# Designed miniproteins, single chains, continued (5): the designs that were tried, part 78

Each design is a single chain, and the fold is of that chain. pLDDT is the mean over its residues in the fold that is shown.

## One batch from the design tools (miniprotein)

Design m18704
Fold by ESMFold2-Fast:
Structure m18704 (fold): chain A 93 residues (1-93)
Amino acid sequence: EREERREKFIQEIKEVLEKNKDNPFYKKMLDMFKNNPEEALRYLAEKILDLLNELGVKEDLVFTPEDFVRLAYLAENKDKYSKEELKKIIEEL
């Protein structure tokens, strides 16, 4: 039951990444999910949580696959944005 929800979530993440694979970062994430989906999910989830903690966002957020992919991109590329911009983007999800 919970395993089916996780498998579906991972599959939907892969579909979002496949549509955006022209971006080298999304292609890299897609390759991670193709090689080891559970480890890729754990790794990116940890990075997202670290980003949320740095920005002071401590709410129980429920993410769609699209929001998860966007948050993972922001976490890996956080140096390209100000903290104010990152917080605004995350609050708009």
Scores: mean pLDDT 77

Design m18705
Fold by ESMFold2-Fast:
Structure m18705 (fold): chain A 77 residues (1-77)
Amino acid sequence: LPPEPLTVETLVRVDAPPEEQEQRIADVIKAARSLPGVTAARPDGPDRVRVEIEAPDGDAARRTAEAVLSLPGVRPE
């Protein structure tokens, strides 16, 4: 492992009907936190989730970020 792991922060938009937005954000946070390398996931406003990723290298960070972006209802900021 490198002395300092690579830390990447990703801000993603959650696309859901207004009446389902709160539940969808909760589901995205739960799913993101289940992914390897995700150290934190939290709401950032009514339609966004901030995800912190810690990885040994850029390839691992990229794979985890791509997995986050592949979650249902998630789109790039």
Scores: mean pLDDT 79

Design m18706
Fold by ESMFold2-Fast:
Structure m18706 (fold): chain A 96 residues (1-96)
Amino acid sequence: SMADLEAEADALLDKANAAMARLEALIAQSTDPALRREAARLQMELGALEVDLVVQRQYAKKTGDTSPLKAAIARLKAKLAEVEARIAAIEAQLAA
């Protein structure tokens, strides 16, 4: 249903915002230029997918066509899994 898609979108936006906050913390704490560049790139990639999700959500509300929203959810979900795994790996390396 549209309500289920909206709930999934909200949950993904919350997770994306949390991941971007963790990336910002890594940028603030690191003196390694390569790590800072990687973290900033991942923030930009997540930000672009959040914008896409918001745009496709509005399109679905106006037209009733949920296909672009489902695709945007799938893209953000896949990128979030990749980014969260990378953040965890960096955090583990820095804690060692």
Scores: mean pLDDT 90

Design m18707
Fold by ESMFold2-Fast:
Structure m18707 (fold): chain A 80 residues (1-80)
Amino acid sequence: PPMSPEEAAWYDEAMARIVALLTEYEEALAAGDRERAIAVGEEIIALLDEMIARTTDPARRAELETFRRDLEAEIARLRA
């Protein structure tokens, strides 16, 4: 079934926060600031976990889970 208007509005707001955090993450990477990049990346993962828990649409959940996995792998490389 399609997302409710309330669910869609919340999802859009959460995605706007992800976009803002991704900008901060890319800025930290460009500056060579590993610690800041890891911290912002972990904040993105926490928000993705919340979105995954609240999302009723299985296709959107799968996309969020893929994004989370890929970001977690990237952060692990930054820690190495």
Scores: mean pLDDT 85

Design m18708
Fold by ESMFold2-Fast:
Structure m18708 (fold): chain A 81 residues (1-81)
Amino acid sequence: SPLDEVRELVEELRAQMDPKNPEFQAAYDAVERVLADPSRSALEKVAAARLFLGSALRKQGLDAAAEEFEARLTRLEDELR
């Protein structure tokens, strides 16, 4: 499902980044909370991943990685509409 692909993208990104970075840890925790919440829509879950992890990547100066991640999430979001 598109949500399983979102989870896969989040774990792929986590494996590539320093998990001890507090900015990235906070963003990851926020996304995991939204992904685990059954009251949230699939679109809200994709939007949370884009917002929290995309902004964390940009704050770390990883603009190219943020653009790739956000583009992949946009494709999944379009499939859920």
Scores: mean pLDDT 80

Design m18709
Fold by ESMFold2-Fast:
Structure m18709 (fold): chain A 65 residues (1-65)
Amino acid sequence: SVTKISAAKIRLVGLTVEVGAKKIERENGEIVIYVDKSKEEEAKRLEEEAKQISELTGEKITVKY
């Protein structure tokens, strides 16, 4: 539903800030969130939210280290 998608996007933004993402870029129709490799464990929640939004919306969101 629209409400679930909006909530997931808000959580994704919060997690991106929490893990201190280095940059966010759009590459070939996908959104890539770059995080420091040292914060990989902290970014696991970010990876899960990105996966859920990708499944709900069809837009590709990935996390890279």
Scores: mean pLDDT 76

Design m18710
Fold by ESMFold2-Fast:
Structure m18710 (fold): chain A 64 residues (1-64)
Amino acid sequence: MAGYEALPLEDLGRGIRAMAKSKGLTVDELAERAGLSREEVEAIMEGKRRPTPEQLARIVAALA
């Protein structure tokens, strides 16, 4: 990506994965904490799905 339009999905996914790993959370555990499906969290972490602002806020709250 050109880097000017939006945060790349792959960079967002890596950031979420790194934070989850630092907290010792599995994908399933993070999904339960965030109130999202396992498939949604996995797709976001892999950069295949853009989270909504609400989904991102829930993920960030789950990592706190």
Scores: mean pLDDT 75

Design m18711
Fold by ESMFold2-Fast:
Structure m18711 (fold): chain A 89 residues (1-89)
Amino acid sequence: SEAEARVRFAYEKGVELGRREALAYIESQGPGDLVGRARAAVELLREAAERARAVLLPKAKSEEQRAIFEAFLDGVVAGAEEVLRAAQA
């Protein structure tokens, strides 16, 4: 459905952002333990997503908008976790 497509798109955009932000954080920290940097990036993005969730979900005007917000924030965390998995390989 169109609603399902919008939720999937929000998740995919979240993954793109989470990956980008995690990589930017790692680069900003300079030389060091890549895996440790990636873990720190995941933790920071999880905390940011939880704060955003607390603000955005009560403001959702529909169940579809709530699903879109949740999918985007879940995507951000997933993108950061993908960077951590790559660092561990």
Scores: mean pLDDT 89

Design m18712
Fold by ESMFold2-Fast:
Structure m18712 (fold): chain A 61 residues (1-61)
Amino acid sequence: MQIKAEVEPLPKEEVEERIRYLEEVEKAPQEDIEQIRNNLEEFGIQLSKVKLLEELAEKAK
């Protein structure tokens, strides 16, 4: 794995699962799906930040 100085993006598997959820369950517009796929790394970083906050909250309990 390549580690960046900033927050590490989520694995592609998890990012793709989130995209599939948006496409299949939420029925997101195709243009939104394309924007996410074109910016996959940034989308992964955003999801990683959300999960990191949730994990930190769980550890604090």
Scores: mean pLDDT 71

Design m18713
Fold by ESMFold2-Fast:
Structure m18713 (fold): chain A 107 residues (1-107)
Amino acid sequence: EEEREEIRKRAVEKYGLSPELVDEAIETLGVEEVKRILDRLDYLNITDPDVVEYEFKRLVEQSKIREPVKPLEEEYRAKMAAGEIDRDEALAMMDEMKTIVNENKKK
């Protein structure tokens, strides 16, 4: 999208981020989240390229660890909202999500 190109240009030109890191961040976090991070950096006046690069790498890595859990978390929330899940099932789903996150950290 046009917005993706604008975000990529802003991150590369204003913050000195590599195009590869920006593309990975957009793929992993989404355009909206990357824009939110850039807006936060702008608001806090953080322009140090090393600090900005470190923060982006950290957030991308953290999101990748949690990515396998997102569909299960959405399913869990939907079932809870509908009243279709009891507390024992909820606890089992939470334990499964915790196991997936811990396994993904090993990779």
Scores: mean pLDDT 75

Design m18714
Fold by ESMFold2-Fast:
Parts: sequence; structure tokens; C-alpha cells
Structure m18714 (fold): chain A 63 residues (1-63)
Amino acid sequence: MSQAERLSQLLGQFVAENREATEEDREKLVEELTKQLQKLGLSEEDARSIAKSVVQAVLSRRE
């Protein structure tokens, strides 16, 4: 599988699993997703940037 395919699958699963998350989970979710993205070969800077954007999108759907 390509790295992009693995990334897409990881993000889709993360969004589905965390659809009930609240604002108090934000920092924990950002750190968890950042670590998962780094395991896929992303730099900490890129991983954290993507993680913040994804977590923001997940939590915004709950507002």
C-alpha cells in the first residue's frame, strides 16, 4: 500500500472513532494523532499541523 493510502485510512478511522469527542479531549487527540502520523513517516511539524487541523474539524462538528 502507498503511504498516502495508509494516511487516508488512518485519518478516516480516527475521525470515525472520535466523532463523540469533546473540547476537553483536544490536546490528547492532537498528541495521539501526531504520534500516529509520525509512525507513517511524517515529520513532527507536518504531523502536528495535520493533527491540529483534523482534530479541529472533528470537534467543530460537535459545536
Scores: mean pLDDT 78

Design m18715
Fold by ESMFold2-Fast:
Structure m18715 (fold): chain A 88 residues (1-88)
Amino acid sequence: KVTILEGTGKLTITYEDGKVEVIEGEVKVTITDEKTRVVVKDKKTGEVHSLVAESVEIKGNVITLYGAVDEEGNKVTATLELEDVKVF
């Protein structure tokens, strides 16, 4: 009932003000019936970014996050492109 995806990928975050942030690195996605959590460790800075989404849409290697918020509670639209993934 819990699905965990681990691998590498590119997270594109779009904020309500139109700011776009792109983070590439190690990715962990935890999908539950209630929410989806995405954690990305930036390969350049080592900073950890996390988003929580109400639902997700998976099309091939692309995950679109709906009803997503960042660690500060900012509402965002996010798309995750997985490069290599293992399912646990």
Scores: mean pLDDT 83

Design m18716
Fold by ESMFold2-Fast:
Structure m18716 (fold): chain A 82 residues (1-82)
Amino acid sequence: EADELVAELRKATDEVIKKFSPEIAELARKVGELAEELAPQHPEAVRMAVDGLRYALTLSDEEAKKVLEQVLYGLERVKARL
């Protein structure tokens, strides 16, 4: 269900924004925004974003930043193929 998946995405994004530095929070916002944009045609992109954001919550700031940069890159590649 798209609405449920988007709700999970928003929750995971908010948790990252709350926990980490402003730099990492900005990456999380970009991941959330792009995944939500892709949700109608690529619900799998939303799941990837949710999983990446949740994984980042288990990591140090430096590792979380790297994970979120990789997730954002993956989402941008999905968008570029449209």
Scores: mean pLDDT 83

Design m18717
Fold by ESMFold2-Fast:
Structure m18717 (fold): chain A 56 residues (1-56)
Amino acid sequence: SKERQEILREVAEKLREIGDQVQKYLDAYKAAMAQGLSEEEARKIGDEAGGLVKKK
């Protein structure tokens, strides 16, 4: 049905967005580590690039 297709499309779209955010995090993290930054600094840069913030 139309409603089912709409829900599946929204779920797929959100999953793609999450995948893109994770990829941006990893790319930024690896670049920072390659530049000689600490793991803590690299994670912070990755969080900003990917928009991934773990509250607690």
Scores: mean pLDDT 76

Design m18718
Fold by ESMFold2-Fast:
Structure m18718 (fold): chain A 79 residues (1-79)
Amino acid sequence: MDEFIKKQEEEIKEWLLKQGFSEETAKLVAETLGKLIKAGDSEKAIELSGFIIELGENGSLEEQNKKLREKVEELLKTL
């Protein structure tokens, strides 16, 4: 399980870096997804993944980074 979560975190981080997100933002998002999966909150993990995909189609990188950080903070408050 932990090895699987680490692999998913690494894949998401790499993808976000390729999209032009900062290393800090990519790491935060990947770690948050890992925490949601470990908590068994599949609904929130799916919600965050869907948000990232939708976000990549709209807005500037600055707006995307801001919205992504706000979404991560919202989800972490519910853990």
Scores: mean pLDDT 74

Design m18719
Fold by ESMFold2-Fast:
Structure m18719 (fold): chain A 83 residues (1-83)
Amino acid sequence: LPQLVPPSPKGQAILKELEPEIERIAREAVEKNSNIIGAKRYAVNRSVNLVVEAGEKAGLSDSDLISLAQEARRLATEAVLKA
């Protein structure tokens, strides 16, 4: 199946809280990078690290952190394409 298991409700709450920050990171990535590939890589790496750190502080399981990382990657990619 092409989709991973969605994050827990607690993980989804963290993603929703950090979504504006992910969008801001994506805009900065587009401004700092001359091409879309570089912008996507920058935004994904920074957004995944931000979300995983928040999830770890919240005490999420390793499996939930993996789901969080994948959703953060998708949100960051989408935000770059919108910027």
Scores: mean pLDDT 81

Design m18720
Fold by ESMFold2-Fast:
Structure m18720 (fold): chain A 88 residues (1-88)
Amino acid sequence: MTDEEARELAEKLREFLLEQAPELEARLAEFERELEEAERLAAAEPLSPSQRTQLEVARLVLEGIRAGRPEEAAEEAARLVEEAAKAM
């Protein structure tokens, strides 16, 4: 993946998370259940780097929404995705 592609992907994710933040807050319990199940499955089998990054992003978003800081969570998640994409 090129640096430009990684940046574009990160920017799209950040925009998506900011747009979805109110809806994720309304469905926080569902999001938490889905993430908990995904993390449980991940503990039982080897993950690809992409899958690990997705779980890490989901965790950051959940924690940020719970803390009332979805903007900080979106920025942090975008940075993590950009870094992971550039490392490939």
Scores: mean pLDDT 76

Design m18721
Fold by ESMFold2-Fast:
Structure m18721 (fold): chain A 88 residues (1-88)
Amino acid sequence: SSMEIAKQIREAAKNKDYEKLKELLREAGFSEEEIEEVLKIVKALQSEEAALDLVRELLKEHNLELPPEEELRKQVREALARVKAAEE
């Protein structure tokens, strides 16, 4: 079922098993482009540097000015801490 696939996707992401995560997303009907986008988000939630890279990409894509490095890093760190605290 879609709910069972969703559980397996969450477990693969938590275990940083990115190859299994890709296969599960493909089985769930995601395109290769969508899979790459999901992996960027999952990695960003698990790594401060990956989160910074993603935020910089999104700001550039939306023609927004980049904050100073230290401020951006602090905001990303605080956001990741909130996400981690909201997980079971």
Scores: mean pLDDT 78

Design m18722
Fold by ESMFold2-Fast:
Structure m18722 (fold): chain A 97 residues (1-97)
Amino acid sequence: SPDTPKEKAYEEMYKRLTELVEKELEEVDKIIEEYKKLGKPVPEEVIERRRAAIAGRVVALATKNKDEKALEEARRLAEAGVSVEELEEFLRELEKK
């Protein structure tokens, strides 16, 4: 069936949210690389920004896929303060669907 104007608007919104999260991840990764090049420890604020961006991407993908269980799991992981590595693993599993 053809997309309704409302459904198309929601699809465009989710795409834009995903693009904003991807841009934040790219910017944060560049900051991390600059600290590495300078031989300096990465500030906790930068690490938390990266974690928040990854959590945002997980939530955006779960919402787009209308996977209620994955969305609840994404919220749980974000609230529990799980590691970036665990968030990235969950993101990889969502992308396989």
Scores: mean pLDDT 71

Design m18723
Fold by ESMFold2-Fast:
Structure m18723 (fold): chain A 88 residues (1-88)
Amino acid sequence: SVQQRLQALQQQIDRIEEDLRRIKEDKSMPLKDKVARLRGMLAGLDLVIEEARSLQPEAPQAAQQLIERAERLREEVERLLKEEEEKL
């Protein structure tokens, strides 16, 4: 159902936010591992945004909220990725 798909996307965004927090807090993580994980998060967020857009016809308000949340998180991940890549 649309409701189940929206719930799954919400949970995916929540998990990416938690993983990002852990990367920020973990001062021992190797730089290459941070970069790899951040790139994975961007790919995951791009898929979330694509799937949320596919749900806009059936649930326009809920899908738009997920898109906006994922896009804000994507901007944060991209900024941090650029910062970490400059250290390679």
Scores: mean pLDDT 89

Design m18724
Fold by ESMFold2-Fast:
Structure m18724 (fold): chain A 75 residues (1-75)
Amino acid sequence: DLQRKIEEAKKQAEERARKQSEKAKEEGEKYAKELSKKTRPHVGYSSGSILGVGLSTQARLDEERAYRAYAEELL
């Protein structure tokens, strides 16, 4: 039937579009993580960990700048 052929083609197109969207998401996440690594200062990122915050005030400011730049890249 012609209608069945059209439905199958439509479903295949939808699956391809969905797979492409998923791959784009994964690549975007990897790219964002790599940008985060380059933007983060050598002092390291330590957010909300009760067991290990010993950053100086200056290091904290640098970390906030890195986080802001990372957030801007995500937007």
Scores: mean pLDDT 58

Design m18725
Fold by ESMFold2-Fast:
Structure m18725 (fold): chain A 79 residues (1-79)
Amino acid sequence: SDEIEEIAREVALAASKLSKEQAVEVLEWLKEKGLITDEQLEAAKKGSRDERAGMIGSAAYRLSKEEAEELLKLVKEAL
């Protein structure tokens, strides 16, 4: 729906501003939730800022509205 798309866009925008260390913290949380793999996390650690932001933003589209709002809060708190 339009609401989840809006939250996912905010997550992606906020994630694009994260340092590598901040982005890795968020990605480790996503891995614990089963939303990304160990291989994806390791690739993100070696990748660009845009690759990390894209992975975090893509995960938001796979969440419920409530979970996507939790992810947005986590990303904003990491900043």
Scores: mean pLDDT 83

Design m18726
Fold by ESMFold2-Fast:
Structure m18726 (fold): chain A 68 residues (1-68)
Amino acid sequence: EAERVERQIRQSAEAAKNTAATMTKEFSLLYIKNSRDISLGRAAGSPEREALQKLAEELFEEVEKFVE
């Protein structure tokens, strides 16, 4: 479930990251964080997103390995 959403967004993020070259890392993390929020059915700008960011960091580390 969450894996699907994250993977799907990941593919789009790789193409879109070119738009934010200066924030390559931040952009990827922001995308993962946003995907997490959407997967939970949360609204953008929710404080829970910050708490979920912790989980996104763990997942980001694994996802980043694929890009490496």
Scores: mean pLDDT 57

Design m18727
Fold by ESMFold2-Fast:
Structure m18727 (fold): chain A 87 residues (1-87)
Amino acid sequence: SEARKKVIDILNEALEELEKARASGDRQAALEVVRKTYEKILEVMPELSDEERKLVFEALRKVYEAVQKGDLDAAVEIVRETIEKLK
């Protein structure tokens, strides 16, 4: 679906930005990436299937929790796994 493609694109952009934040150890930059990603996903969310919505919501929550704990490696991995599951 078009909505699914948009989510994959949004998550790929988030992945690139999170990898940069991880390389610099910048937790504040990582939090900003999560915030922007959440806002972009909300625009697409109504057009996603129930299964896709659950997957994406769970992923965003886990990424936020990982970033809050300073675990940027986990945040990057969660985004990668979510992209793979949406393919």
Scores: mean pLDDT 86

Design m18728
Fold by ESMFold2-Fast:
Structure m18728 (fold): chain A 78 residues (1-78)
Amino acid sequence: SAREDLRKHLERLEKILEENPNPSLLTLGSLLVALSVTKTVAKKLGDEELLKRSEELMERVLEIEKRVLEELAREKLK
């Protein structure tokens, strides 16, 4: 089913983040694009659980991206 396929896809995205403790900006960007799609599909399916999981994972990815960008800025400013 579309819901089952979406859930398995979301689980794969979660695993990518778990297996990459220091993810590159390219990995983070790819995850954000994929999560934007999963969030949109979850909304269209009316699946509140998958929507919430997609939003929570997206927030986690954005927080990691913010941390990485702040660290890069600190390194340049010294």
Scores: mean pLDDT 84

Design m18729
Fold by ESMFold2-Fast:
Structure m18729 (fold): chain A 58 residues (1-58)
Amino acid sequence: SAAQQEADAQGKALLEKTKEAARLAREDVSKGAEMLSQQTAENLAHVKERRAALEAAK
């Protein structure tokens, strides 16, 4: 029946939307991890640069 076909189409569309939402959520988590890693590397680089400058100034 037409009603059965519409129900099946709605179910498929809902699954596709759910899958897409999960994919976007995973991307957000990945971006957060990248930003944290980059910030940590930058902080370590600044500490090394400061120590090298202080040593050179002696």
Scores: mean pLDDT 82

Design m18730
Fold by ESMFold2-Fast:
Structure m18730 (fold): chain A 94 residues (1-94)
Amino acid sequence: SLIDEVIEELERLIEESTDPEVKKALQALLDEIKSNKDAPEREQLRTVRLLLELLIQSLEERLPSYSPEKQAEIEKVIERLKELLARVDEAIAA
């Protein structure tokens, strides 16, 4: 399922990230998604969309506070989260 693919991608992002605060934010998102796994698929997708949008916004707002090397890492995380968001939006629209 798309929800399982989102979970797998978030688990990879957590493993690949080096910033403790970014890891914690990704883990919180993952835990929330997993806690809603018994909900109807449409409700799960709407929750995932909202949580992804909020995390992307939070990371973009914090981006200028990091070193250039950390900014490059976080920009890649944001890009991958935006790709997941696009897939979730397409699934909701279908």
Scores: mean pLDDT 86

Design m18731
Fold by ESMFold2-Fast:
Structure m18731 (fold): chain A 81 residues (1-81)
Amino acid sequence: PRVEIVATGASESAARSAGRNLEAFGARVEVEVGDRVVIRAEGASPGQALGAGELLRSTGAEVEVRVDGEEPEEQPDPIGV
């Protein structure tokens, strides 16, 4: 599935860290940094995407997560332990 994460107020380093976390799970990640951070990941699970979004929120950013095939509201399943 494809995931899109949009964050407002995130630093570039936080954006890169979130992208690297998704890549560590084998996803293909594109990170675009400007007034907003847009992270697109292919092959990430919904839980991995939500985890990356929460990483960005922890820096004070406002984050929206969208997952292909799932509603972009909440994590339906944990990403593991």
Scores: mean pLDDT 72

Design m18732
Fold by ESMFold2-Fast:
Structure m18732 (fold): chain A 115 residues (1-115)
Amino acid sequence: MELPKDPSKAASILTGQHMRAMEAMLQGDYDTAIKILNDARKSAEKAGDKLSYATSLAMLSIVYEKMGKIDLAIEYAQKAVEIAQEAVKEDPSESAKTTLKTIQSLLDKLLEKKK
């Protein structure tokens, strides 16, 4: 899906995709959640929206954790931290810093489960 060139409208669409993915995840429909999140992350990556890209990767990590795929969950969380760190470096906004802290906490929790 191609995002609008208006950053505000693009962010609204990505937020809507993240909410729908969360709903699918809550229903145990992990295949639908993965499909929505893959569409969202590709759209965010193409648009250069690193925060939404990192958020989509972090949500994929949570889906894989719920499926018992801990190694894959760690892989997605590590990539999400990397992209969120780039986002903070480019724009050290409160939103970017909060997103990075949340994703880092997710990664730390997953690594503790693996050990």
Scores: mean pLDDT 83

Design m18733
Fold by ESMFold2-Fast:
Structure m18733 (fold): chain A 87 residues (1-87)
Amino acid sequence: MSDEEIFEKLLEQMREKKMSPEAAALAMGIWAQELYPGDTALVAAAVALGREFGERLAKAKTEEEQEEVIREAMERARALRDAADAA
């Protein structure tokens, strides 16, 4: 399974289980730590991203709004990964 597929599943779980922003932050931190062990800057950025998108998902009222939040989260996670790979 690709890292993008794992991340997409994580975002779907955040949505379906109505994870708190703190739970979302923890889940994103674990994801980053598994893909890039020891990259504390990436883990911190992923935790912050999880918190932000957990709050946005909680605010989203329709499936369309939730899908848009998920797309933005995937795009930003991809950017974080690309930045880490370029370093």
Scores: mean pLDDT 73

Design m18734
Fold by ESMFold2-Fast:
Structure m18734 (fold): chain A 86 residues (1-86)
Amino acid sequence: MEAEATFKFELVDGQKKVTSTFRASDDMDEVILIFQVNGVTEEIVRREVKPGQVVTHSFTAPDQPMTAAVLARRDGKVELVARWTE
């Protein structure tokens, strides 16, 4: 998939802040931003994403090992666009 996804990590006052950003190159049925820390998963879902649209979300959590991922759904297929892991 010709899509750009990026992760930005910040540590602020003992909390981790991870910003996931996805820029659509094509029509996406859904874009899913996933954050996992200490066994807890948070998901942000954006539907009907158009070319050129940007989907971004910042997640904050205690300073523990964390994973972030971006998934996109197009024509019934879900694809892992990017993943950040410690």
Scores: mean pLDDT 79

Design m18735
Fold by ESMFold2-Fast:
Structure m18735 (fold): chain A 100 residues (1-100)
Amino acid sequence: GIIELILKSQILDKEKALALGQQIYDNNQDDPSAQRLAFAYFLEAADFSEKAANLLTAVAFGNKQAEEVLQQLLEEDPELQALYQLFLEDPEAAVQLLLS
């Protein structure tokens, strides 16, 4: 039914976000903008922080105002800052933590 299609679509969107994040991460390890975009997709897959995911995506595409807002958000949210730092040092551990 329609409800089953909506639920399947939501599950597939999260699975697609995870797959895209992993692909971007694996193919662009030396690109900080691509790494931020990968982290944004991992946050979306985990439903962790919509605001942080949107800001990271905007920063990855060159939005300088979003970069300032993201920096402020990281300073105000110690858990998000710790998770982002973990992603930069050990992305596998960060992804596993987000999906647990």
Scores: mean pLDDT 75

Design m18736
Fold by ESMFold2-Fast:
Structure m18736 (fold): chain A 50 residues (1-50)
Amino acid sequence: IDLSKVTTADQAAAAIKALDDQIDREKDEIERSLLRMQRSVAKKELEKLK
């Protein structure tokens, strides 16, 4: 997910959902942890938007 291209709350919400879908599909515990970190970053970007 390229968070630098997120300019609206809808785009931020879509990015978070995409990360949630990836986490659900990922079986590797380390990769899941990294995806959760990316999700946290996406939530912070949503917070910055409005």
Scores: mean pLDDT 72

Design m18737
Fold by ESMFold2-Fast:
Structure m18737 (fold): chain A 67 residues (1-67)
Amino acid sequence: SSLNQIKQLVQELTQGKDLTDEEVSNLQQDANSIYSSFLDLGFPENLALKMTEAFLKEEIKALEKRR
């Protein structure tokens, strides 16, 4: 399912990162919201996933810079 793909994506992107459980939970919530927004805009699932991945990578970089 798309929800499982988003969960897996967040797990893969956060693997080996020095992030708290709260930060990972927030990234999962953001990922679901961003992905749903792209689908609502009429983007196909594969493109919505790639665009969501790009946004998550930027959020993770921002979190790492705070450390």
Scores: mean pLDDT 82

Design m18738
Fold by ESMFold2-Fast:
Structure m18738 (fold): chain A 85 residues (1-85)
Amino acid sequence: SVMDVLSKVYEKTSDEINELMSKGINVSFDDGFRLFLRIAAEEYKKLSEEQQKEFIKKLKSLVKTYSRLYHLDEEEMLKEMDEIL
């Protein structure tokens, strides 16, 4: 399911952030979110056209939620999502 793909993206993002932090590299919320979008774009390309539409809808909702939670620029984050997908 698309939710399983998003869960996989989240797990991959957490693993990469944890690896960077284990090497003494600090990851900001902005950088962590951009990493999430990059990994999401890689998984998105593997989906069918129907799954891609559902994925974009769910990802857009997550972008809005994350931007509000961490006080990021929602419009800029949505633009970055559109540019990477």
Scores: mean pLDDT 83

